# Designs tried in a protein design run: designed miniproteins, single chains. Part 19

Each design is a single chain, and the fold is of that chain. pLDDT is the mean over its residues in the fold that is shown.

## One batch from the design tools (miniprotein)

Design m635
Fold by ESMFold2-Fast:
Structure m635 (fold): chain A 95 residues (1-95)
Amino acid sequence: MKKDLEEAAKMVRRITDEAVRLAEEAGLHDQAETIRRLGDKAVEALKKGDLETAIKYLNEFLDVVREMARQSPKEIELAVLELALAVLITTLKNL
């Protein structure tokens, strides 16, 4: 369980870095800042074993990614991140 949360935190960091990169390249600076903040909060919640808080921040992150995917020429790359976040959230709910 704790090891799974450490791996989930690493995955959230990778997804956050990629989502921020895609947002910045699309000129979506406000969304990039929001994603970084939400991703960092989710990682800290996972490190503390607070799944409910982590899931809350990951769902907020997912909503931002969905909004960006509708407005960006990088919609395919953002849709892949959206799927990765949805799978991760579902996995955490079943821990």
Scores: mean pLDDT 83

Design m636
Fold by ESMFold2-Fast:
Structure m636 (fold): chain A 93 residues (1-93)
Amino acid sequence: SKVEEIKKKLKEEEVSEIKENLLNIVKRRKVLNEEELKKLEEELKKLKSIEEIEELAEKKNLTREFTLALTATKLREIGEIIDAELEEEKAKK
């Protein structure tokens, strides 16, 4: 199923997507200076799980930014799944 393939791909990309969304939100909200932002980018590169990203965010007082990044990632995943379901239904007709 295309839907199952999309779900698997989204799960494999989830950690990287959360990192990217977190950095983008932090940059847009200007809650860190350039030096702090560089340190965040370097630390995020080392992390392999959502839990590790959350722990780093807590240490940096970025829990709100992390919650927004996680939410944005989950909303995108839902949208991709809905799109895949709609394409699969079109292929049946």
Scores: mean pLDDT 81

Design m637
Fold by ESMFold2-Fast:
Structure m637 (fold): chain A 63 residues (1-63)
Amino acid sequence: ENEAKADALVKSTLDPAARAQYDVFLAYLDEAKKNKDNPEKKQEALQKAVAAFEALIEAAQAS
């Protein structure tokens, strides 16, 4: 869900800064997958991914 929404936002804005935030979001999702057997680290990575996604939405809505 959030990945699809983030991808749509990046494609609609065509902004390099939005692309960078999307890459950060994907990096934290990957970190969460690598820590699938460690609930604490997985939760921390997911929270950071959500924060990056929220920053992406805020930037898109500011225009």
Scores: mean pLDDT 74

Design m638
Fold by ESMFold2-Fast:
Structure m638 (fold): chain A 56 residues (1-56)
Amino acid sequence: DPRLQGAYDMGYEAGKNTPAEKQEEVLAKAVEMMRRLGLPEAHIEAFVRGFHEGRA
């Protein structure tokens, strides 16, 4: 799904570019914002997966 790939890619870039000490806070805020916007859970999961892989 191109939309899920896009969410993963955005998460990957965010994880890669976020300092280690801020990663937990940034991820939590991003997830909260996406839920407030009514994005599908699958989209949020793809972003979270990308974020974790980007920080590695």
Scores: mean pLDDT 81

Design m639
Fold by ESMFold2-Fast:
Structure m639 (fold): chain A 68 residues (1-68)
Amino acid sequence: MTVEEAYEILEKAYKGELTAEEAKKFVDEARNSDEASEAVSKAGQRLAKEKGADAAIKASENIVTLSN
């Protein structure tokens, strides 16, 4: 997973456009790969910088809800 791919998923989550399947795949990739985990971290920082910390928090909360 690249930073750009992770950013697209986080932005979709923030907008409420992410599916449960996409959220589960995203979480599974992050758990099983140090590279994916790093990409998610960097994408989250970028989202917070570009759209505000609240956007990054909302994206994270939506992913957790959809992936569980």
Scores: mean pLDDT 84

Design m640
Fold by ESMFold2-Fast:
Formats: C-alpha cells, structure tokens, sequence
Structure m640 (fold): chain A 76 residues (1-76)
C-alpha cells in the first residue's frame, strides 16, 4: 500500500494584493490534509501557481514526482 503526497499553491491577483491558496494532502496509510488561504499585499511583479505530487511507498521512498506550473499573474 502506497501513500500519495500532493501540495499546491495557487496565486491570483486581487488589485494590489495577491490571494494565496495552499493545500497539502497525503492519502493512503498516512492520511492527513491541511489547507488555507490568505490575501496579502504584494509588491508589483509576476507570480505563478505551482503544484507538486509525489507517490511514496510504504517505507517513505519516493516512487515518482510530478510538478506543474500555472500561468503567471501580474500585480500592478
């Protein structure tokens, strides 16, 4: 039986702020989850959403890792 670990950070622009939504979860025998969001004043610039998914065996060895990056978001 394997555990699957997933973490994601989603960033969206809200005027002069960014909204950051984060979620982490582990499924299988190590079932656990955490999620939250915050709206933060952000310096002008470009921000991107990112996610990582890892599959782990029963001993915590990493079997695979998949990463993805979302489209960039610009804060004025």
Amino acid sequence: MESKAKASVTVTAEGSNVKVTYKGEVTGPLAASVEGSAVLPAPAGTYSSESVEAVLDENGNVLSVTTSTGAPVTVP
Scores: mean pLDDT 72

Design m641
Fold by ESMFold2-Fast:
Structure m641 (fold): chain A 72 residues (1-72)
Amino acid sequence: SEEKLKKLIEEIEKINKEKKLNLPKSILEEAARKALKEYPNEWPSKEYLLKIAIEVDIEEGIKLLVEGVESV
């Protein structure tokens, strides 16, 4: 739900600040969307949220390096 997505974004933003990851909000929002898809009926762990935020950041970094301008 939209409410759960907002709470997931808030939790990931807390982790981002606490661990001083300095990830942009777009990465945190994408990580929250992936977390919601993986855990639609359960609340993911802080460890999972940290992991998915880092994974999204790596994936987006790879896209930028490999030509993020290929789409139509």
Scores: mean pLDDT 79

Design m642
Fold by ESMFold2-Fast:
Formats: structure tokens, C-alpha cells, sequence
Structure m642 (fold): chain A 67 residues (1-67)
């Protein structure tokens, strides 16, 4: 089980900016063992090019725990 705290720490260690691209979120998802097709589809449905770190943590936490 992947915790929100673990996801937050991973993001903070990889990304220095306050916002993340879809590609950066997909790379974190890959490291967490999240299905890339599921992650990509969810991100596409959001219709955004940039995500806040807080929003990225929420999205990745949902994906890691099955939604």
C-alpha cells in the first residue's frame, strides 16, 4: 500500500517547481507501479497541461489505491 506521504516525498525529491507536467506525473506513476494507461487516461480527462503538486499528490494517491 502506497501512502500519500510517500508520494509527496517522491514528488518533492524529483520536482523543484510548484507545478508538474502530465509527463512528470506519468513518470512518478511509473515508479509507483501504477498502470500507465489508467494514469494517462485520468490525466487526459482533467484537460490540463500543468498540475499543482498538491493536485498531483491527490491524483497519484487515488491511482495507487485503485480510486
Amino acid sequence: MITREEIQKLIDSRVSEEEMTKEQILEIAKELGINPAKAGKLLDNRGKEKFSKEEAVEILTLLANGG
Scores: mean pLDDT 78

Design m643
Fold by ESMFold2-Fast:
Structure m643 (fold): chain A 79 residues (1-79)
Amino acid sequence: IKVKVVIESESEDLARETAERIKAAMKKLGIDVDIKIEGNRVVVEAEAETPLQATSLEMLILAEAIDTGSVAVKVETFE
C-alpha cells in the first residue's frame, strides 16, 4: 500500500519545518519515508504493509501538518 500525503504550508520555511518534523518522527519509529519539498508544498510518500499501518502513517503526517499550521492537506492511499 502506497501512502501519499501532500501538505501546503503558508511559506517555504514552514514547509521545511514540517518536512523536518515528519522526518524526525518517522526516524524515531524506524519507518522509511520519501519526503520532497516543492516550494511551499511537502510531498510525503511511504510504503505500508497493511491498511491499519497506512492509516497510522497518514495520522502521524497529519498531526505534524496541523502542529505547524499547514493551510491544506491532501491524503491518498493506493495499492
Scores: mean pLDDT 80

Design m644
Fold by ESMFold2-Fast:
Structure m644 (fold): chain A 95 residues (1-95)
Amino acid sequence: SLEESLALAERVAEFVRRWAREVLGLPEETAEALAEAMLRGATGAVRALIAAYLGEPFEKMLALSSEELEEILRKNKELRELVEELARALEEEVA
């Protein structure tokens, strides 16, 4: 689901923040900036996939709330499966 994909993106962002801080010794501000960039990238990828699948402009997807996106996914099982596959791919890259 979109909620699961967003939760995964948040976990990946949190991992990146902690890793940059604890392993690389980067300042907190820099680590947070990297985490935010990762989160924006992951959520953007999900929205782009939905836009491409539906034949809608990406800008329209950017205007939608997470609740509205989840509603779209409830109506389209194939699209939901593609979003879940993207989430798994993102998780595998971090693992």
Scores: mean pLDDT 67

Design m645
Fold by ESMFold2-Fast:
Structure m645 (fold): chain A 69 residues (1-69)
Amino acid sequence: MNELPERVLRALELLAQGKSEEEIMALGFTPADIPALRALRDGQITSAEQVAALPASPRLKAELLAVFA
């Protein structure tokens, strides 16, 4: 099982609970990271190539590449 960083896991949990974008951004995510986190939650991200193409912060992309590479 691919282990996501705790920050990303918390964000996915908040999304599953229907929490606001403001609550997710309080974890250190940018507005651009919110669509990427939703795509990850919905199973749309399955490869390193998809991670590289995401319009997300360099920090989130690096965290996800470590999992999907």
Scores: mean pLDDT 79

Design m646
Fold by ESMFold2-Fast:
Order: structure tokens, then C-alpha cells, then sequence
Structure m646 (fold): chain A 70 residues (1-70)
């Protein structure tokens, strides 16, 4: 399933910090940020641009995420 939401919306849905969500998404090679692949986006950019539209091949997790992100 392909999901497209802003980083701020994903942060709220995951119930985690913006940094944790950004780090989690940057490790997914299928994730795109305003149409750019994760390899072209930095963590600093995401932390300063919470309205970035994130597109990734996964439904929002309801019970999978807590404080621990890889």
C-alpha cells in the first residue's frame, strides 16, 4: 500500500518525535520526500521542513512504533 502524508502528519500518527520518524523513513529505500528519494534528502532538511510530503509503500502502523527506532 502506498501512503502519501506530510512528515508532521506521520509524526502525529506514529506518536513519536519528528527526528525518530525522519530517521525511520530515511532508512526505507522506497520512501520519497517531495518526489525525491531518501538518498537525496538529509535529516537536517526534514527537521526544518515538517510539511514535506512523504510517499512510501506501507500503511501507517498502529502498534509497531514506540520510542525505539533503528
Amino acid sequence: MVVSMTLAELTKAFGASREQVARYLLRDSRAFFDGKPASEVSLEYLLNNPDVVVTFDRSLPHEELDIEFP
Scores: mean pLDDT 68

Design m647
Fold by ESMFold2-Fast:
Structure m647 (fold): chain A 81 residues (1-81)
Amino acid sequence: SAMDELREVVEEAVERIEEALREARERGWSKQQMLDRVKRIVIETLERLEEIKERHNVPDEELQKVVDELGKRVRELLERA
């Protein structure tokens, strides 16, 4: 289903961000380098979510809930990093 694809994309994005934060810590990246990497992952993720929305005609409110969930999880990851 479209909702399963949206959920999968969000879970993949969270895993990619967790990996990026771990690598940033191990490699001693600056806060700016870390944030730039996370921003790229988020932008790519939002583009994929929009493509799924268009292809499956997902309602705006349902996509917004998924985007809000992604934003919340990203903020929590960054606060715990």
Scores: mean pLDDT 87

Design m648
Fold by ESMFold2-Fast:
Structure m648 (fold): chain A 110 residues (1-110)
Amino acid sequence: AMSKEQIQRELEALDILIIQQENLLKYLNSPANTFQEYKDSIKSQIEKLEKERAKAREKGLERLAETLDEVIKKYEEIAKSETREEAIKLNKELLEWLKKKKEEVKKELA
C-alpha cells in the first residue's frame, strides 16, 4: 500500500512535469517571447520545485523527493544556457528524460 502510493505520487508529478516541459518548449519556440522572460520563468520553476521537494520530504514521499531533486538539478543546468538554441536543446533532452523516467516508474506498478 505505502510503496504503491509513493510510486503513484511520483507518476502524478511526472505527468505534470511533462505537460509543463511541453508548454515551456512551445514558449521557447515562439519568436514573440524574449530569452530573458524564459530565464525568469526557469528561476520561478526551480523555486516552485524546491518547495514541492520540501513538502514531499515532510510527507515521507522519498521517491517523489528524489525525482524532484534530479529535475531541479537539470533545470539548474538549463538555467545556465546563454542562447535560445542551447535552451531548446537542453529542454528537449529533459522532456525525453521525463518521458523515459515515467515509463520506468510505471513498470514498478506492474
Scores: mean pLDDT 84

Design m649
Fold by ESMFold2-Fast:
Structure m649 (fold): chain A 74 residues (1-74)
Amino acid sequence: LLDGEEAVERLKEMVEKDEELKGNEKILKILEEVKPYVIDNKYRLSESAIEFIFSFLPDVKSVEDLKIIIDYVK
């Protein structure tokens, strides 16, 4: 299990390595903005949970959308 901060950094790494999402500054900004939320709630995510969140990133429009997905998989 990754700590919430580590999970967000892993998601950012996955975005940077993905040909479709690579260079999407909006998604990277949303990931940075959600970081305090996952830290404050002390979330720990499995690799499968991280992969699930990653699959929804193209559809994420706001920090609130990402919070909903994280809350579902935690």
Scores: mean pLDDT 82

Design m650
Fold by ESMFold2-Fast:
Structure m650 (fold): chain A 84 residues (1-84)
Amino acid sequence: GPVDEDDVLEFAALVFLVIARKEKDPESQKEAIERAYELAKKLTNPENIKRVAEGLRDVGEQSTDPEVAELAKKYAEELEKLAE
C-alpha cells in the first residue's frame, strides 16, 4: 500500500530526537527538540505520539542543560495529553 504518512512523521520526529541527544550545543539541542515536537503535533496515531513523547522524556533525562531538559519535559507532557 501507500507509505503511511503518520509512520513517516513519527520516524522523522525520532530522528530529530537522536540529533538532540548527539548535539553538544544547547541551542542546537533545543532546535532539534522543537522540530520533533512540530512533527509530533501532526501525528494522529496515539501509539506514535506516545513513542515521540517517550523519546522526549529520554532527552530530558539525559540532558545536562536545565533549559533543554525542561523544554523536552514540557513537550513530552503536551504530547502525552494529545495521546489521551
Scores: mean pLDDT 86

Design m651
Fold by ESMFold2-Fast:
Structure m651 (fold): chain A 86 residues (1-86)
Amino acid sequence: SSIEAQMKQLMQEIKDLVRRARAATDVDEINAIVDRIGSLVTKMNELMSRGMAVSDVDRRQALTDMSTDANMMLREVILYARRLQA
């Protein structure tokens, strides 16, 4: 599949996991979700680095925006988990 399709799939999985994390009350469950989001964000960043050389400007911008949003969502879930553990 295209890098664009893979990035969109990863973003959808990240969004689904963020919703699950926000609904969860069990710290162990939230930490497992954080680890999984982290793995997906890492994969997204690797695809971005590889895709930049072959994408047109508008497509590169859209992929960059998705990667930025995914990294921000990971950070927010990590902070959420830390607040619940405090």
Scores: mean pLDDT 82

Design m652
Fold by ESMFold2-Fast:
Structure m652 (fold): chain A 107 residues (1-107)
Amino acid sequence: SKLEEFKEEMEELISKIEQYSEEEIFEELLKALTMLQSLLSTESEEAKKIVEELAKEINEMVENKEPLEKIVEKAIEGAKRLEPLAPELAKIFVEYLEKILEKLKKL
């Protein structure tokens, strides 16, 4: 299942966050957004657009050398925008992103 692959990817990122460089964390976050977009590809064009816009915003923040914590906070904001369109996926993604943010704040 693509959803199981997404969950596995997020759990791996969370487990390895202390071992990853900031660049590696950015790459894994962008990969997760690509997987999320794929999960939404047959469900809602509006939901896909929200993920595409979020990926663009995150790429712009990376180019501007914004702090990783701020980028994850932006991802949480974007994921919450999905709740009306894909409530189950939005909840799962928000929960994983909040765990990532919690671990980053402890570093």
Scores: mean pLDDT 80

Design m653
Fold by ESMFold2-Fast:
Structure m653 (fold): chain A 60 residues (1-60)
Amino acid sequence: MEEFQKLLEENKKRTEKLIEEGKKRAADVRSRIATQQANDSLLEELRKKLDELRKKVEEA
């Protein structure tokens, strides 16, 4: 029984390690996707600011 318990514990530890490594890789991919989405929002903000600057130059 003790030997069987040891094998189960070792299998559990290996599975947990694989899950944790998978989570780390998924987090990296998610971070990159979030950065790309944030860039899209920044581009929209920059377009608005450019319009405001154009108005300011025309008023000067």
Scores: mean pLDDT 77

Design m654
Fold by ESMFold2-Fast:
Structure m654 (fold): chain A 112 residues (1-112)
Amino acid sequence: LEEAVEELLERINSKSSVTITTPTLADIALAALQLGDLERAREYTEMLEEFAREMGSEILRLTAEGLRALVEGRPEEAVRLFEEALKLAKEINSNLIPLLEIGIEFAREQVE
């Protein structure tokens, strides 16, 4: 997971031209999904769902639902949820934008 998280952060930094120094729950969950580690992906997704509820964040809630859809083998639903989260994230210039764009790309690859 650490190497996959490092690769994910490098890809996000290259795409956004922004330095990301600390992995988030969403970053770790997506990295676990890319590695096929469904158990860890589920664990970090559940942690993100709880955090989103506590914070009342719609963007985090949609992001967590998208990650859960990927864990459960529903990539078409994940694309829709991530696109909805991305629309909201762009309105507030959220640092989740690069992660959501990568998540959409990954989910679309799963549909094929």
Scores: mean pLDDT 74

Design m655
Fold by ESMFold2-Fast:
Structure m655 (fold): chain A 87 residues (1-87)
Amino acid sequence: DEVRKLLQEAQEAITEAAKAILEAVKAGAPEDKIKEAMKYLEQGAKYLQQARELLRQGAPASEIKELAKKAIEYAKKALELAKKLLE
């Protein structure tokens, strides 16, 4: 269903952002910029964890979708920041 698809998309976005941050670290990107990208990644992961917990508790699909979408948003911001460090 849409909830499971959004949770899967959020997990994939977090994984992609984490890989991009690791590549930026390997490329010698500035620590302050890595920390900024990591803050967005960590917040995205927290939203995904909250969405999964709400799903486990049988919360309304609308609440789970909102948290999953926030997880995707923050993961994409982390990815954007990491990609700029590789340019």
Scores: mean pLDDT 89

Design m656
Fold by ESMFold2-Fast:
Structure m656 (fold): chain A 92 residues (1-92)
Amino acid sequence: DDWVYEVAVFYVDENGNLKVVLGSAETPEEAIEDALERAKKEIKFPAKVQVVAFRIGRNTPEVVGASTPETVVNSEEELREKLQEAVDRVLA
C-alpha cells in the first residue's frame, strides 16, 4: 500500500482537560484498531470526542484529511463508528 493512515481522537477527560489519542498504520482498519486499543485505556465513556483521519502518501506529497463533528460517544463501539466515518471520508 502506498498510503499511511493516521487517526486522532480529541477528547475531554474527567478533569476537563483536552487530550488526544493517536492511531497509525499502513491500513485503515489497523489504524482504527491502534487508536481504539489506546483509547480504551485512557477514555472513560460517555466522552465528548472529535475524530480526525488522514490518508498520507508514502512516496508522494499527498495528504487528505477529514474530521467528524464533535459528539458524545457512550461506548468503545460508538467511538469505532466515528473512527470509521472519518476514515470513510478520506477514502472517498
Scores: mean pLDDT 84

Design m657
Fold by ESMFold2-Fast:
Structure m657 (fold): chain A 73 residues (1-73)
Amino acid sequence: AATTLGGWARELLASRGFDLDDAEVDAILAEAARLLGLDVTPDTPLSELSEAQLARLEVVILYYARERQRARE
């Protein structure tokens, strides 16, 4: 299981069928964090985040991943 936010985001996106490299995942995570006003990085421990914060990050990360996929079509 992932112990960092970046590891969690990579596992999340891979599990949903997104074929993104680590740099693209980190860019999506940074954008999601900015939108939500969270001072987090890919190295942030998951233990420092609440279930509510992770749920909000999941929604926004998946939104940006879908937008990137749509822009390629």
Scores: mean pLDDT 83

Design m658
Fold by ESMFold2-Fast:
Structure m658 (fold): chain A 108 residues (1-108)
Amino acid sequence: REERIERSRAIAAEIGAEFLDLLYESYLKKNELKIIKTVRADGTVVSLAETKEGKKVLLVGNVRSREDAIEAIKKLLEEVKPEEIEDVEGILGTTSEMAKRLLEEALA
C-alpha cells in the first residue's frame, strides 16, 4: 500500500506539471500571446511570448522555489538574449514584481 502511495505521489507531481501547462496555455489564449520559447522546471513555467503589438514579454508562473525559477530563466536565456525582453509579467500566482527580481538574479 505504501509503495503504491509513493508511486502515486510521483505520478501526481508529473500530472500537476501537465495541468499547470494547460492553465498556462489558457492564459496565453486569453491574453492573445504567442509563445516564442518555453522552459519548465518542477512546476515553474518560464516563457518568452509576443503580444499582438509585437512586444516581447517574459512570463514567469507557478514559482514555488526561487532556485527552480532562476534555473528555468537561465535555461531560457541560453537561447534568448536579455535585450530582447521588453517586459516581465508574473502569472499563475506569481507577481510581476517577483518575476522581475528573479530575472535580475538570473542575469547576475
Scores: mean pLDDT 74

Design m659
Fold by ESMFold2-Fast:
Formats: structure tokens, C-alpha cells, sequence
Structure m659 (fold): chain A 90 residues (1-90)
């Protein structure tokens, strides 16, 4: 849900002191449509959300399309990392 996403984003900001100001400023700019797009693509994956939010914090303009693109790219990269780690354990 959007409420669970908001709580997770707040936790990510609190646990990322190196990006706190940038992430807080980004969070103030995110609309409910932006948050829904983020939830639809990244779900509640804390690592994917953290990476996505850090990338979006560097953008001057936020669109639903950009948010979906960045969240998808970070989701794919995370999936590849987990797959590689699994193979290395064999």
C-alpha cells in the first residue's frame, strides 16, 4: 500500500545519513501518482527503493515515466546481483 511505501521511504531516509538532505527534498516533491508508480515497479524492496530514490534525487524533473524507468532498471540490476551471488555459491 502507499502507506507502507511511505513508511519504508521514511526508514530509508533515516538509515541513509549520507543522502538525508537530498532524499528528504526528493520525498517532498513526490506526488501520490509518483509513489504509486514506484510501488508498482519496485514494490516494497528496500534496496531497490533506496537505489531508485538516490538516482531520482539527482533529476531536475520527475515524471511517472522516469520513475518507472529508473525503478525498473534498479530492479533488474538487483535481480542480476542476486542471481550472480547464487551462482558463485555453487
Amino acid sequence: SLEELKKLIEKIIENSPEYKEELEELYKKLTDEHLQALLDVAGLDEEVLKRTLIRLSKEEELTVELIRKVALEESVERGIELLKKGVESL
Scores: mean pLDDT 84

Design m660
Fold by ESMFold2-Fast:
Structure m660 (fold): chain A 70 residues (1-70)
Amino acid sequence: GAAEGLALYREAVRAARAGAPEEEVKRLVREGLLAMGADPELVDKALAGDEEAEQAVLAQIEPAVLAELA
């Protein structure tokens, strides 16, 4: 769920700061976004640099993130 997705995203940030490979960081980000309910196709496009897909993913996860932060 949203809590698990946010935990995975925080782990991705920690991994990136520790110098983990880009592939590992992207895997953690992808798993986090999927756990928050994002569409897999849009997540893959966003990670490839598609700005429209990135905005769509952010819109999909926003309700879950806001509910978890409230």
Scores: mean pLDDT 79

Design m661
Fold by ESMFold2-Fast:
Structure m661 (fold): chain A 57 residues (1-57)
Amino acid sequence: SDRARLRQRIARLRAERDELRAQYQKAISAGDYRTATILSFRILALEVEIDLLERKL
C-alpha cells in the first residue's frame, strides 16, 4: 500500500539520519569542523524531509 511504502521510506531516511549523526560526532571529536558543518546541513535536510513525509501519514 502507499502508506506502507511511505513508512518504509521514512524508516530508511531515519536510518540515514542516524548514520549521519554518528559521522557528525566523529567529525567533532576529530576537530574536523568543516565536515561537521556539512553533515549538520545534511542532517537538517533529512529531518525536514522526514517531518514532511510523516505529515502525509
Scores: mean pLDDT 90

Design m662
Fold by ESMFold2-Fast:
Structure m662 (fold): chain A 72 residues (1-72)
Amino acid sequence: MKEKLIAEAEELRRQAIMKEAEAGLYRMASAASRIDGSLTAEAERYEALADQYEAEGQALLAQAQQLLEQAK
C-alpha cells in the first residue's frame, strides 16, 4: 500500500516538473519580448501562460506531498 502511494506521488512530481519546465520557457519568451519593447502584448501573454503552468505545477506538488504524508 505504501509503495502504491509513493509511485502515484512520483508520477505527480514528474508531471509537476514538466509544468515547471514549460513555465520557465514562457518566462524566458516573455523577457525576450520585453527587451524589444514593441512586443509588450506578446510578453504579457507569455507571462500569463507561465503563471498558469506554475499554478498547475504547484497543485500537482501539493497532491504528491499529501500522498507521501499518507505513506508515512
Scores: mean pLDDT 82

Design m663
Fold by ESMFold2-Fast:
Structure m663 (fold): chain A 68 residues (1-68)
Amino acid sequence: SKAEETAESAIEAAEYLSENPEMSEEQKELARKLAEEIRKLKPEFTDENALEKINELREKFGEELEKL
C-alpha cells in the first residue's frame, strides 16, 4: 500500500541518519527513536493519513535536535 511504502521509506531514511558519521551519538539516538516510533505507529497508518502522521513525528524529531 502507499501508506506502507511511505512508512518504510521514512524508517529507512531515519535509520540511514542513525548511521551517518557526521551526526553525534545523541543525534543518532534521536534518529533511531524516530525510526522506532514510525514503525510502532505503522499499523495505524492509512493511505490518507500516513504522510501527515510521519510529518508530525519528523517535526518532533526536529524539536528534539534543537534541544541538543
Scores: mean pLDDT 82

Design m664
Fold by ESMFold2-Fast:
Structure m664 (fold): chain A 79 residues (1-79)
Amino acid sequence: MGGIEAGREAYKRAKGGAKGMAEAALGGAEQRPEVSKEGGEAGAEAALEGGEAAEKAKGGEAAQAAVAEAAERAGDAFK
């Protein structure tokens, strides 16, 4: 699944952050009536996609960029 171990180190860092953000986004959506489930799911999906993008690219720079982009999308989903 996903890419190969070529970007594994960067991917693990990005995936760890993305997974945490995804779980927080979904939990937050359930707790906050102003945040739709769709908003939380969009944030979670963006975070996970960022992790996959980091794996496909390579290096820590790609992981940093993917996590930053995922964070912005997650934040935007919550406003």
Scores: mean pLDDT 55

Design m665
Fold by ESMFold2-Fast:
Structure m665 (fold): chain A 90 residues (1-90)
Amino acid sequence: KEEELLKLVREAWEIVIEEVEKKRPENTEHYKELAEEWLEKLKELIKKYGLKYAAEQAIATIEEFMKNPFLSEESKKKLAEIKEKIKALA
């Protein structure tokens, strides 16, 4: 379940990074670094507070991604599907 949460969160970041690469390619490396930092933080959250709390924080982060008006509707749909999968883990 921990590995599944990490995989789903990585998939959510990959969706955001793909949109950034298409629209603002100069920012791609910065967003890749943010993704890796956030994944390391998620590992710490799982270790310190457990899977359910970490999943709740991941869901909140995906909801913030979905508020970005520059993301396509297709990307927002994929993020919503990932969010539901994360809910099923907790």
Scores: mean pLDDT 84

Design m666
Fold by ESMFold2-Fast:
Structure m666 (fold): chain A 95 residues (1-95)
Amino acid sequence: MEEAEDLAAEGERAELAKDYKAAGEHYAKAAELLEKEKGPSREVVELYRKAGESYKKAGDLEAAIEAYRKAKEAAEKIGDKDMAKLLEDEIKKLE
């Protein structure tokens, strides 16, 4: 089993290696674990955003949209209306 912090670090390493699919998978899993353990937070939003951006760079638009939707839901739960709107606009660009 991996901690959310370890998965986020593996996501960063994959991104530096330009393995954007692996980066997206690690960031999304890190966000999921952190949200399950501590609930929605700014860090959960940022990890899902990094997952979405990584999937977008990998050309996996369906995975990118799903990650951005999860980031938007987390942003809405913490009351960050500006971030939720930015994420909605990004989702619309990919659809």
Scores: mean pLDDT 86

Design m667
Fold by ESMFold2-Fast:
Structure m667 (fold): chain A 61 residues (1-61)
Amino acid sequence: SASVEEALRKLMEQLKKNIETQGPKILDNAFVALDLFARRYGMDPATVERAKKELEEYAKG
């Protein structure tokens, strides 16, 4: 739904900001936050995997 997509977008923006502020060492914590969000909203595993890869790529620069 549009509300879930907006919530995911805002979460991804916050996780990227956390990576910028604290460095790539917090990537595992970001993945935990994303997994909890996915469980709450019933996101499919492929979407979760793509989001995790986006965070990994962002952390690399």
Scores: mean pLDDT 84

Design m668
Fold by ESMFold2-Fast:
Structure m668 (fold): chain A 73 residues (1-73)
Amino acid sequence: SMEELLKRLEEERERLRRLIERNFDDATAARMERELDRLLEERLEVLLNPETSVSRYAAVELRLIGLEFDALS
């Protein structure tokens, strides 16, 4: 359901936000959180559009993976 999807996306956002907050200074964390919010908005649009190409879906997922790797570094 849409409610279950939104709940999972919010849980994933909160997990990544906490990871960023714990590992970086306030200025870097704020910048990364802005990029995270932008990527999660794009991901939601991709997931809600049944005509979205596999390549666009993969591009969003790869960018989110990259942000998580940056947050761990």
Scores: mean pLDDT 74

Design m669
Fold by ESMFold2-Fast:
Structure m669 (fold): chain A 75 residues (1-75)
Amino acid sequence: SELEQLEEDIARLREAKKNDPSRAELLDTQIQILEYERRVLLGENPEEAQAKRDALTAELEARLLAERLARAAAE
C-alpha cells in the first residue's frame, strides 16, 4: 500500500543516514518531508502537515539547486 511504501522509504533514508553521516543534514530533511507526508495520509492535521511538507520540500530543492550551481561554478 501507499503507507507501507512510505514507511519503507523512511526506513531506507534512516539506514542511509547511519551509513553516511556526511549526508545526515540532507537525509534528516528528506525524512521530515516523508514523515509529514505520512501524517497527511493518516489524516493527522493534514493541512498543517501538507504546509510543513511543502515548505521543507521547497527549502530542500532550493538548497540542492544552490549546491549544484556551486559545484558547476567550481569545475
Scores: mean pLDDT 83

Design m670
Fold by ESMFold2-Fast:
Structure m670 (fold): chain A 61 residues (1-61)
Amino acid sequence: MLKEQETASQKVADTIKKYGDTESPEEIKKKAIEAAVKAGVDKELAERIATVAVRGWEEKK
């Protein structure tokens, strides 16, 4: 996999861990995208990875 995809996945997972119990899924998704983009991930890729990961986390909650 491209290093960018790995970075995005890690930033999204970190955001879910930090905010999962305090913020809405929509807010977690926004924070995850922002964190990934700040780490150098493309915005569209960050949005796709964050959307899938946050949805998966929400469905298991």
Scores: mean pLDDT 78

